# Designed miniproteins, single chains: the designs that were tried, part 35

Each design is a single chain, and the fold is of that chain. pLDDT is the mean over its residues in the fold that is shown.

## One batch from the design tools (miniprotein)

Design m1206
Fold by ESMFold2-Fast:
Structure m1206 (fold): chain A 68 residues (1-68)
Amino acid sequence: SEAEKLLEEAEKIAKDENATLEELEEGQKLVREAYDLALKEKAPGELLARILETGAELQKKIEELKKK
């Protein structure tokens, strides 16, 4: 699905240890779009949980970079 494609791109950014702040923020935009699409598609709770987990990981990394 389109939501899964956006999530996969966001997950790739979240797992990239060299991701810049700008790339992490782009990943958060992808997560928000994936979440909106998943809700409209009535996606399984497993996909929604995975989207939310990825968003939380990206947010944590953004906060860590902003502290340095």
Scores: mean pLDDT 83

Design m1207
Fold by ESMFold2-Fast:
Structure m1207 (fold): chain A 74 residues (1-74)
Amino acid sequence: SAEEEALAELERAGAEALARIAATDDPKQIEQVEREFLAFALRLLHATRDPAARARLEAVVQRYAAEMRAVLAA
């Protein structure tokens, strides 16, 4: 379904963003990766009409945002 495809794409984008942040010490690159991920997540949320699916996507976004902050704090 479109919802499952959106979740899979968001999981992939989040994992890729985490890997990119973990691989660099460049603050500008880190900011760019974070912005790109959040912009992508917002586009998916805006395209999602079902409230339950939107809530599920938002939970994934919150999890990856927290993981990105944790990597940066390490």
Scores: mean pLDDT 84

Design m1208
Fold by ESMFold2-Fast:
Structure m1208 (fold): chain A 103 residues (1-103)
Amino acid sequence: MRPPRVLRITAPSSIKQGETLTVTALVDAGDATAVVTAELVDSNGNVLSKSEPVTVPAGEVREVTFSLPVPSDAAAGTYTARVTATGPAGSETGEVSLTVLPA
């Protein structure tokens, strides 16, 4: 059974505190339905924002878009947008770095 794969992640390189980050991922579900989530993670690994899960049907490759609010009180600095696709055969996580700017 083929596991899901995160083929590509697209996000802006910078965003201001209090704005909503749009993260787009290209996901291959593999041989079973994949559950895909996105998270905004600080440099210490704390999850500041998390998406609702989205499903990608078995055998499909789909572009999935997530909206992740950046808290207005989030510290300025380097963050990671993380997309995880999970299925019965395994999971894959893709990551991109971005900078949160002061409002």
Scores: mean pLDDT 87

Design m1209
Fold by ESMFold2-Fast:
Structure m1209 (fold): chain A 57 residues (1-57)
Amino acid sequence: MRPTTLPRVDHSDRELVALRRELSRLQAELGEYPARYEPPDLARTRAAIEEARARLA
C-alpha cells in the first residue's frame, strides 16, 4: 500500500539534468585519484557524490 501523504521534493527537469551532469563530473574527478594516495580533496568529492545520489534517488 502506497503512502498517500508522502512528501516529495519535486525538482524541475532542468534541475534533475543539472544534478546528473554534476554527478558525472564528480565521479570523473573521483576516478582520477588513486585510492592509495587519498588526497584531502577526495573525501569531499566522495561526500558530494553521495549527496548528489541522495538528491537523485
Scores: mean pLDDT 61

Design m1210
Fold by ESMFold2-Fast:
Structure m1210 (fold): chain A 71 residues (1-71)
Amino acid sequence: SLGFEELERKIKEAEELLEKYAETGKKEYAERALEILEELLELARKAGPQKLIEELEKKLKEFREKIKAIE
């Protein structure tokens, strides 16, 4: 299963990519940020606690809304 250290690193990576997208408008950053969160959510759904699933679903919705606002 995905360890907490890896989960934390991946979430930070996605957040950094979203900030780069906001600064540059380069779609590649937005695509990679969403990909990371979607992968984490899939892993969480297989064996993760419900609270983690809820937190990742919330982050994914927030990311999608921010991306749409920039488009």
Scores: mean pLDDT 82

Design m1211
Fold by ESMFold2-Fast:
Structure m1211 (fold): chain A 80 residues (1-80)
Amino acid sequence: MEEIEKARKEYEEYVKRLEESPYAEGLLKALEMDLEGARTAAGMVAAEDPENGEEMARALTEAAEYKEKARKLEEELKKK
């Protein structure tokens, strides 16, 4: 389904951005948590690094939101 593929592609792009950051390990681990956990980690990164932290926080939040969107779309497919 094109909508799911788009959500997964957006997620992958943001994950790639997180992997290239100096905080990659912590941010990727936060992304494995639920959406609230990812948002909490994003807020912490934004506070630690005023120049790059906002961009990393945005990327983490977007990745978490697209991951959740893809998951919901996959559940809709299971319902037929």
Scores: mean pLDDT 74

Design m1212
Fold by ESMFold2-Fast:
Structure m1212 (fold): chain A 76 residues (1-76)
Amino acid sequence: SVDDYDKEIYEALALIAAAIVITNSKDPEARKAAQKLGDAISQGNYDEALKYADELEKLGYTSAANAVKRAIEKAK
């Protein structure tokens, strides 16, 4: 089978994970990190996006950060 890998789908999944943090978090640091993450993904800057995913993980958003990291690895 051909792997119809679509970068746009994986980027969208990463953006959705970031949006969930922005929408559901009352933590301004988590919201800032998620916003910067979304901006980096939208610009195709995956190295910067991974840094902000690490910041979210340090803030306790481990499941969201891991979902973003997996999506970015597949989008590369």
Scores: mean pLDDT 74

Design m1213
Fold by ESMFold2-Fast:
Structure m1213 (fold): chain A 68 residues (1-68)
Amino acid sequence: KVTITVYVPLPDSLSEEEKALALAYARQLGAALAEQLRAQLKAETGLDPEIEVRVVPSTGEPRVEIEI
């Protein structure tokens, strides 16, 4: 299994609508990365991996972690 974790800064200064939008964009980014990784692994191995996408509020800069 492959896990893609997208860390999203959600400072208290953001409105609820802005926080929801940031989380939506993070989910879209995670989904795009999952599809790219799935296509690459399928091309290299012939297998479709199980890919889990997680979106996590964080402090500091946005980042993405991939665990295989």
Scores: mean pLDDT 78

Design m1214
Fold by ESMFold2-Fast:
Structure m1214 (fold): chain A 100 residues (1-100)
Amino acid sequence: TEKLVKEVIELMLEAGKYYAEGNREKADEAFEKARETISQIEDPEIRKAALDALNRLVSSLSAGDILKVAGASDEEVKEHVLESTKRIAEELEKKVKELL
């Protein structure tokens, strides 16, 4: 379980990096791989926590697009994406440690 969670966190960080770079296709590939990895987690509470974290990441990346429409600079959008990705990954790691 811990190994699969670590892989999910690494894939979430990879997806956020690609999204910040404007590489939507590679970001989407990392998200799909993360979903497949989450499906292999046998513990239903840990699986739910990982899926909830992934869904929160997708929502935060979409919020970055809204910031751009509201007049944020490309640098501000990139900073938002990278900081949101890091925060959500750290929250998932903490949550899983509480469930183990």
Scores: mean pLDDT 80

Design m1215
Fold by ESMFold2-Fast:
Structure m1215 (fold): chain A 87 residues (1-87)
Amino acid sequence: MTVYYSIDGNTVKVVAETDDPERVVELLRELARALGGTVEIKVEGNTVYAVITTPDPLLAEVHIEFLAKDLGGKVVRVSYEEMEKLL
């Protein structure tokens, strides 16, 4: 599994390449709730695309890193421009 994410203001964009997209969707929805934010999610095959809006994007970054580690994956922070190429 590989998780790419970018932070732009209060918005955290996530692209996760996974063999278990349903589990990633569940974890991202729970993360958004825990942060008092919102999330929009799209699934295409084994790829999960998410846009999280949160008052604490840096806390979201920490949770995304732990989520990827717990699933035995890697996490990559990318620029806004690189994230637009992945979406």
Scores: mean pLDDT 82

Design m1216
Fold by ESMFold2-Fast:
Structure m1216 (fold): chain A 68 residues (1-68)
Amino acid sequence: APVLSEAQVEELVAWAREFLAQLGREGLYDEATLRAFAVASQGDRDLLGKALAAEVRDASALVYRPEP
């Protein structure tokens, strides 16, 4: 069972939303899904960021001009 407080989960969700928004993918995950990912990562922002970045890469590969 995770030991994350509600405040920690909210902070991780806010961080994930900002991360996705900066990459143009704010709507990729619902808040409930982001909360589930935050809880599953147990506060590990590196794991969370890696998972979100992989999804963004897949989305970018569908764009006409893929560029780093």
Scores: mean pLDDT 67

Design m1217
Fold by ESMFold2-Fast:
Structure m1217 (fold): chain A 69 residues (1-69)
Amino acid sequence: SLAENQKAADVYFATYKAFSKISPRLGEAAGKRAMYQVWLDSETGKVSPTAIKNALAKAEAEEAKELAA
């Protein structure tokens, strides 16, 4: 729904703003991870659960990489 799309966007920007103070790349990775988690939790029919899980895993890996750098 439009409300679920708005929640995903809000979570992305809030997370990006918080973590981009450390690095812009970390902000982007953390924002994507948080956004994909909202999409997975919302049970949206727009994207397959497998595609969302794969995108989430990739974002989590990038966040971990930026935290280790």
Scores: mean pLDDT 76

Design m1218
Fold by ESMFold2-Fast:
Structure m1218 (fold): chain A 68 residues (1-68)
Amino acid sequence: SEDEESRELLRFLHDLYQRYQAGEISRAEAIARFKERLPDTAGLSDDELMALLQGVADYLAANPELLE
């Protein structure tokens, strides 16, 4: 379903950024995994991709119910 797909994507992006902030993965690895999951973003710069990951994390911090 659309809700399940959106929730799965949000969890993926949230987990990816959390692992990056925890030092479990490098910035380059986070970017590579982001591009692999969302190929349409491959044309964006590394800085733009990291800004998107941070933006998702900030959005989820303001809307924690989206992960429930």
Scores: mean pLDDT 79

Design m1219
Fold by ESMFold2-Fast:
Structure m1219 (fold): chain A 66 residues (1-66)
Amino acid sequence: EELFDKQLENMRKILLELGFDEAEVDRLYEEIKNTPDRRKRMEILLELGERIGKAAVKKQKDKENL
């Protein structure tokens, strides 16, 4: 449980560094923590992981164009 919360906090920091909106990130974080359905929770986490990957690639490209 502690380990899971730490992973979510680290993911939140990564999302913010990638330029995601803080309010949206906080909302997703709370949604995950308040979701009792394991399947829905895993789907949210997988969606976030995919979005992080895409955002990281975009950030790298944007950095080159600056």
Scores: mean pLDDT 70

Design m1220
Fold by ESMFold2-Fast:
Structure m1220 (fold): chain A 78 residues (1-78)
Amino acid sequence: MSTEQQSKGVQAAKKVIDAASKGDVDSAVKAALDAGSPLAAETVKKGPKDPDYQSAAGAQTARAVWGLPLRSVEEMFA
């Protein structure tokens, strides 16, 4: 992938994780959707105060930006 795509993925993931870690679930969901990851938005909704779910949502957001295969929360914790 391009350096620009990699940078965008990291920035999108940071936005989701930062918002979720502050307890701003709505902003985290919005950031995930803006990055093109409805899956990450669902992950934030399922575990808004769970740091594992916050990390998984960030990873799902980055993967969506990078065009990588989507992974469920269960796959990320495996």
Scores: mean pLDDT 75

Design m1221
Fold by ESMFold2-Fast:
Structure m1221 (fold): chain A 61 residues (1-61)
Amino acid sequence: GLVDAATAAVVLGASGRVELGVAVAREAGNEHGIKAAEAAGQGDYETAGRHGRLASEAGGA
């Protein structure tokens, strides 16, 4: 979709709403978005950013 599910997942994860971030990414069928949300929820923003980028690249093709 036009809404970047990876970005939404990272923001929700970083805000402590990891379950919502994972749900958004899963609904979009975006495995990298799921990993990004989980990493952000754990405070691993480098891993979250990496997976977020991969999710966006896959959706941008």
Scores: mean pLDDT 68

Design m1222
Fold by ESMFold2-Fast:
Structure m1222 (fold): chain A 68 residues (1-68)
Amino acid sequence: MVTGAELRKMSAEEIAKFIEEELGLEARASSGPVDDAVLVEENGKLVGFFLVSREADRLAAYLNEKKK
């Protein structure tokens, strides 16, 4: 399992790679003026948007819940 503390130490690019490898979803990192984000897409539709530093705990919960 991944924790929010671990995700806060990862780059958005590393998190996007992790989502792609572990969940088989399309994920991409996006750099913003306030925070870096991870975008998750299914069938060309945005299904998840996470601000890495601010929503690390929510992102961790999302990733752990999606694992079967």
Scores: mean pLDDT 75

Design m1223
Fold by ESMFold2-Fast:
Structure m1223 (fold): chain A 82 residues (1-82)
Amino acid sequence: SVEELADEFIKKGDEAEKKGNYFFAGSYYMAAGILYERLGTPEAYRRAAELFEKAADYFKKSGNEDMAELARQRAERFRARL
C-alpha cells in the first residue's frame, strides 16, 4: 500500500540519518511526506507536514538550502490545512 511504501521510506531515512547521510535522510523523508500527502486524509496531512519539517531540517544540515526551503514551504502549507 501507499502507507507501507511511505513507512519503508521513513525507515530508510532513519538509517541514512544514523549514518550521517543527511541529504539522503531529507530525500527519504520528503518522499514519504509526498506519499502521505497523496492519501488525502487529515491524519495523512499531519504526517506529511511532520515529514516535510524533518526533511527540511536534514536538507539544512546537508547544506541544501533550496531543498530545505521547499520542504519547509510544503510543511507550512499542510500545517495551515490542519
Scores: mean pLDDT 87

Design m1224
Fold by ESMFold2-Fast:
Structure m1224 (fold): chain A 55 residues (1-55)
Amino acid sequence: SLEEKVKELRALLAQLTAEERKRVFDLIHELMKDPSVTAEEAIEKALEELKRIRE
């Protein structure tokens, strides 16, 4: 669900630096500029970026 994805996103964001958090928020913002992209899809893409940053 969207709520579960938001909880996972918040938990992962807490482990990041301010610059890394800004990168994730900027990604969500850019994705949400496209009206065909849902909030859930934007959050899913942000989760993928977070997993990449943590490597």
Scores: mean pLDDT 77

Design m1225
Fold by ESMFold2-Fast:
Structure m1225 (fold): chain A 65 residues (1-65)
Amino acid sequence: NMVEKAREAFKAGNVDEAIRYAMKAYLQGDTEEALEILRDIEAATGSKSAQVAILNIESQEELLK
């Protein structure tokens, strides 16, 4: 489960790997779970990469509506 891998990487302090697994979860259709972990990462670490990932997912979802 990519969401579980993202959570585990985040808990271990591997922010880049956590973002990578969250993006894989998004590509598999777990949109809300991917956004949840990315927002948790951004809130805890201030990661610019997490912020950009959130904005990209939100803008893409808006275009698909």
Scores: mean pLDDT 84

Design m1226
Fold by ESMFold2-Fast:
Structure m1226 (fold): chain A 90 residues (1-90)
Amino acid sequence: MKKEEALKWIKEQVEKARKEGNLGLATYLLVHGSRLVEEHADTKSLEEIKAEIEKRLEKLKPYFDKMSTDEATRKAAEKAIELGLKELEK
């Protein structure tokens, strides 16, 4: 697949998670999802990358919930997500 298609999906999921207030999920998708795309875009399909992301999410759910409820972490994550999305658009 093309990196562009996979990164577009990551951006859409980050924006969705951000709107839902799940800043932990948004941060995970932005950082680790983008890394998985960079690493595997030439060898794996978007569906395979998506499956790896979803498998990890099941184990990290408690950390995402905590991140969404801690005000200081939420504010820091929101700003980091905005900056990361801007970098990803380049």
Scores: mean pLDDT 69

Design m1227
Fold by ESMFold2-Fast:
Structure m1227 (fold): chain A 56 residues (1-56)
Amino acid sequence: MTRPPLTPEEQARLQKELGLTPAQVADLARHGLSYEEVLRLKELGRQTVAEHRAAA
């Protein structure tokens, strides 16, 4: 059960892949989220936004 904090390389990948600012990535790291957990949350958020957009 290993949950390493976000490395600088993972933070850079999150900025590139998800369009996050360095401040947003630092905030996610402060919450103790792993790289995979951040990707899952972003995907869920994307689907929620798409659902609201389709409903609106």
Scores: mean pLDDT 67

Design m1228
Fold by ESMFold2-Fast:
Structure m1228 (fold): chain A 90 residues (1-90)
Amino acid sequence: MKAKQEELEEKLKKFEEDAKGAIEELRKRLEEGTLTEEELENFEQSLEGQIKLLEELLEKYKASEEIKKKFEELKKEILEELEELREEFE
């Protein structure tokens, strides 16, 4: 159980860093006028897939309530950032 919870925490940290970094890069490209609809759609689909895989992993490893709460908070924050980016893209 201990090793599984540590693996989940590492995966959540990586998810946070990767997703926030990707959104920042997409925002920069939007400001530069180089972001395409296809790239934004591909990122949205990739993010949805990653979220689904993490949800399945949390269930499989019987994630603690603390880890579940952290994941839900991260998911909300990342999706809100993505919605703001989509609105700016028009």
Scores: mean pLDDT 82

Design m1229
Fold by ESMFold2-Fast:
Structure m1229 (fold): chain A 65 residues (1-65)
Amino acid sequence: SDGEKAREAAERAAKEGDGTAAATAAHQMSLNGDKEGAEAAARATEESGASPGARGVARQSALNA
């Protein structure tokens, strides 16, 4: 599913230390109205230990979707 792929992509990016890429993905999904994808990306970003700023942006993107 799209949400599952978004979660895996965000989790992978955050695991590699690329919280910015994960937050960008969440924001893009939010702009497209993909609420489930944005929420999955935000959750994966938050759980992976990405920077507080990146996690905040991803979380806000999910709320705005």
Scores: mean pLDDT 72

Design m1230
Fold by ESMFold2-Fast:
Structure m1230 (fold): chain A 65 residues (1-65)
Amino acid sequence: GPRLEVELDLTDPAAAAEAMAKLLEYGIEGGPEAMKGAGEALRQARLSGRSRFTIVVEGAEARVV
């Protein structure tokens, strides 16, 4: 299934914008499961409390590493 690994740095607006664009592209191109995964990635990013982390998205699942 579709997979994306992206570094997110919330202290760098340009890097954050690029990461968000990649997550959106992943969701649009990968279909409903990938869109769920992109949504879960953003939710985990919001709840993490961290400013820098890597998000791994596979199908409808996401994790922060």
Scores: mean pLDDT 82

Design m1231
Fold by ESMFold2-Fast:
Structure m1231 (fold): chain A 72 residues (1-72)
Amino acid sequence: MEELEEKIRKGAEEAEELRKQGASAQEIRDYLVSQGIPEPVAVAISLKLAHGESLNEEEIRQLAIAALGLKK
């Protein structure tokens, strides 16, 4: 669980940097998936960032729980 939460947090930070460099939502999604984040979670993160929203700790925790459910 901790490893996945850290991966999501770091992935979201890197995705925001990629977005500032002109990356598309698809490129951000593909990057997050390449880091081991499940596709539905990667899509959710890319959409939040595209809307100018930052992820808070509660959202990171919820996404990590969702990702664990998808891995079963």
Scores: mean pLDDT 76

Design m1232
Fold by ESMFold2-Fast:
Structure m1232 (fold): chain A 73 residues (1-73)
Amino acid sequence: MEKEEEIKKLREELMKILGVSEEEVEETRKKLEEGIPIPIDDKALQVLIAELLAEVNGIPVEDILEAYKESLK
């Protein structure tokens, strides 16, 4: 589905912008599933939150990417 591809693109772009690996994102996801506290400033957690915003709240992936790019200036 195009929506799934857009979310995948969002994840890849955010990982690149924030300097986190796929392995770090998956490790953080596993910790969240196990109920382990994650630091609020964790970059991998930010990637997971952005995916959730696109999936659950229907926020356009383009808007999420632009917000992150602007915040890094």
Scores: mean pLDDT 74

Design m1233
Fold by ESMFold2-Fast:
Structure m1233 (fold): chain A 81 residues (1-81)
Amino acid sequence: KKAEEYIKKLKEEIRKVSDEGDAEVQRILDEANREAQKSTPEEAERILKEAQERVRQISTDEGNRMKKLEEEAKKKAEELK
């Protein structure tokens, strides 16, 4: 059934967005922790703060992208009634 295939693809797209976001967040945190370990306490604080800001931005972008996919799916479902 076309609807079942559509739902399956939608779930795969959402999972891919989440997985890509999680991988990027982990990369940023690992990099920031390595640099902080080599830095002065003052520089370490700045590096970690910048990393947290980037993580927040990525999480926001990921959430917005997932919401857009969900809204598009709902609109298509209503239009196909």
Scores: mean pLDDT 75

Design m1234
Fold by ESMFold2-Fast:
Structure m1234 (fold): chain A 96 residues (1-96)
Amino acid sequence: MKEEEIRRLIEEFERYLEEAREYIKQGDFEKARKAIDRAVETLLELVRLGASDKVVEELLKRIVEEMIELGSSGAEIMMVEEEVKRALEERREREE
């Protein structure tokens, strides 16, 4: 059951990254940023549902790559990395 939900969220994540990539190609950086924000929210849900650290790290790297293409600042990238790291730490504290 949780595996099906994780799979659905990974597909949703892929869709948001594809949308971000498309908007970057069009020069619509505002819409690209919103698509990346949705990908980050989807990744945080994946963390909450118990996606493995390996999967989370791989998806986070893909977000960072798109943020670099978008021209995001190092501070903005660090903020996203810290948010995901915090979610992983909170999950570990729940003894699951």
Scores: mean pLDDT 83

Design m1235
Fold by ESMFold2-Fast:
Structure m1235 (fold): chain A 63 residues (1-63)
Amino acid sequence: SEEALDRIAEALKSLGKNKTLSEILTPEAVELAREAGVDPSKKVSELTDEEIRRLARLILERA
């Protein structure tokens, strides 16, 4: 749902303020991020809104 996706996106922004995606995500989720075209070596603060929402969707779909 849109509400669940928005909640996950906000959680990622909050958790990732000073951390890279590879520090936040599991190894399996890191591979999903790479397949989605998102660089897991970037901090969440360095991601575009589209990249964050794409990750939130992947997390929602795989949970």
Scores: mean pLDDT 75

Design m1236
Fold by ESMFold2-Fast:
Structure m1236 (fold): chain A 68 residues (1-68)
Amino acid sequence: AELSDEEIERMAEREAKYFGIDREEAERMARLASRGEDTGRPTEPLAREIGRKLREIGDEIEAELKAR
């Protein structure tokens, strides 16, 4: 399933804060994950890292939403 630009931006903001990376890089990673694969760069290690990080970020976002 493809995420909307708004969802990707939200995930990128959370990922940038969580990992201490810039928002542009986080947004690129979120877009790769939303497509399920890297169509521009065939790097399996990157895809695995993104998957792991997104799981952690997803859990954190869910916890925050439940707190509100």
Scores: mean pLDDT 62

Design m1237
Fold by ESMFold2-Fast:
Structure m1237 (fold): chain A 64 residues (1-64)
Amino acid sequence: SRSVLVTPDSEAEGDGPREDLLAALREGAEWIVSQRPDWTLVTEGNTVIVRGPTSTFTWVLRPA
């Protein structure tokens, strides 16, 4: 099934199971956070949140 990954200012489309897409997104976010010691990663259901000292980025995996 098709899913859409949404950010506040952008969208990306992906095909495949939601769980696989969410796992891939989490891996990418963990890699980003590993490059920035002042950032944190939180996952909640279908939502991935990356918090920095001055900004927060939220990605939600939703059906297309």
Scores: mean pLDDT 62

Design m1238
Fold by ESMFold2-Fast:
Formats: structure tokens, sequence, C-alpha cells
Structure m1238 (fold): chain A 81 residues (1-81)
């Protein structure tokens, strides 16, 4: 199964919510995180999401940043083994 988590807010709030979701994943589940943030924060948020997933025992399988004007969408996909 796939869990989709759509987020906005501070990097700290996003990281906390991602960690909670990743901790709740069952083996074989996929988590896709989509965070909408200021473009200037995109790389920091991507790292925060990846770190939160790894701290929760998840495996990151992909990440991307898409920029539209001053806004970015950070997408991270992870699985639990």
Amino acid sequence: STVLLELSGSPEEIARRVREAALSLAPGETLTVKATVPASDAERVRRAIIDAIREAGGEVVGSAISVTGDTATVTVTATKK
C-alpha cells in the first residue's frame, strides 16, 4: 500500500510529521511525502525529510524538487522493509 502525506509549514514541523508517518509504516508500505515550501527552503526541507525518514527506520528510494516561482514542491518516496 501507499501512504501519501501532503505538508506545508516550517522545516521542523514537516520533519516531525514525516517522522510520525514513517514510524507508523508497516513492512512493505511506501510513503510519498509532498511538501510545499518557499523555494529558498527547498533543499533544507528535503534534507530534513530524508533525515526524519532514516531516523524512523525507513529507506529513501527517491527525492525531487520542483520549483514554480518562489514556491517549491519537495517530493520524497520511502519504503519500509
Scores: mean pLDDT 86

Design m1239
Fold by ESMFold2-Fast:
Formats: C-alpha cells, structure tokens, sequence
Structure m1239 (fold): chain A 61 residues (1-61)
C-alpha cells in the first residue's frame, strides 16, 4: 500500500525531471528510493531508473 504510493511518486518526479524539472525533483527521487531501500548505481540513467521503479511497482499487489 504505502510502498506502491511511494513508487508512484518516484515515477511522477522522474516524468517532471524529463520535462525539464527542478533540483527538488531529483532530491525527492533520491529520498524516496532510500526510504524504500532500493539500491541504485550512481551512474544509472533516468531511463534505467524508471525501468527499475516500474519493475518494483509491477511486483505490488
């Protein structure tokens, strides 16, 4: 329940970043990933990060 909402918030923030978003959106993504315990390589692209978050969201029931 909560995990799904946080993953959805990360996806929304990533979409905002792609549209030219703010430094606050990047900070929110990093914070939410840490809260969820999702480990991310520091060289991960935004597209790869989105794919990882989508995969995590697909595991929610």
Amino acid sequence: EERRRLLERILAALDRIKAGGSPEDMTEVARLLEELGIKVDPTTSLDDLRARVEAELARER
Scores: mean pLDDT 76

Design m1240
Fold by ESMFold2-Fast:
Structure m1240 (fold): chain A 96 residues (1-96)
Amino acid sequence: SAAELQAQKEALKQRLAALETVHRALEYLIEKRGAPPELRQLLDEARRYIEEARKNLDDLSVAQEHLDKAQALLEEVARALGPEYLDNLRRALAAL
């Protein structure tokens, strides 16, 4: 139904917003603490996938694929920074 499609789109928008928040938090931590250039590259790649998901919100499968790729990259950055950051990311996404 139209209501079901709208609910799916709203869920994707919430996930997008959560990943954007996580991305900003990790960028702030990297700026403050320093990080290897490889982590900065992963963070930049995650941002590109987040931007592509935003552009493709009308194609739910494409948006989901881009958000899945962004999440995997953000989890890799979080894991490298410490287990508490990975746990915080997973909790933020589970609350959606």
Scores: mean pLDDT 86

Design m1241
Fold by ESMFold2-Fast:
Parts: C-alpha cells; structure tokens; sequence
Structure m1241 (fold): chain A 77 residues (1-77)
C-alpha cells in the first residue's frame, strides 16, 4: 500500500546491516532497465559515514512488474 521505500532508506538499512552508519547520502547517478520480467534500478551514492570516511557505493534494486522490491544489494566502488 502506497509508495515503495526510497532508495536512500534502503541503502541506510543495508549499511547498518554491515555495521556502518551513514551521516549523509548524496545521489550521484541513477539508471533503470528492464531485465526479463523484472526492473533493475542502479543507483550510485556518495556516502559520508559517522567516522568521517567518504565512500562511493552502488545500490542495485530489483523490482517485479508491479513495483515490489524483490532484492536490494550494495557494492562498494
């Protein structure tokens, strides 16, 4: 019901799962493509962590044809 979670919110949860706390998240680029019956969204973020480190990460979100999130993965670039 309603809109799917924002990509930045998904990223924050995945980083917390790895023991990383983001202070600031900046979207650098976004792409969307159809892969069979699924939609793959690729977002590149610049993340400032609480310890002062700045990292560039790639978030890949896979959605079904109805917009439901099937999977989300984060990769450090």
Amino acid sequence: LGAAPDSAEILRKLLEERGLKAEEIKLLSKEREQVGDKIVETHVFEVKLENGEVKTVKLTITRDSNGNVLSAEVEEL
Scores: mean pLDDT 78

Design m1242
Fold by ESMFold2-Fast:
Structure m1242 (fold): chain A 95 residues (1-95)
Amino acid sequence: SAPERAGKAGREGGRKGREAGTGEGAARGGSEGGYLGDLYAKEALKKGDKEGALYAGLTGGSVATAGATGGTAGDAEGAGRAAEKAGENGEKAGL
């Protein structure tokens, strides 16, 4: 489903952010995961899956926010873990 794909993208973005070891890297990882979540939401909407689009969009937004917040704080590990958790929650909600 679109939320499941968005959740997986969020977990991957969060993981990459943690591996980058910088707040800026975590913000970029969160932004990447959020961007993919938005793409999956738009794809689901084009297919008439309004519910899948809503949850994929919410997942992407949560992932991007987690990455950005940690990036501002300079906490790469915390930001990456928060983005990864947001992605995991979105993936489970999409099932």
Scores: mean pLDDT 75

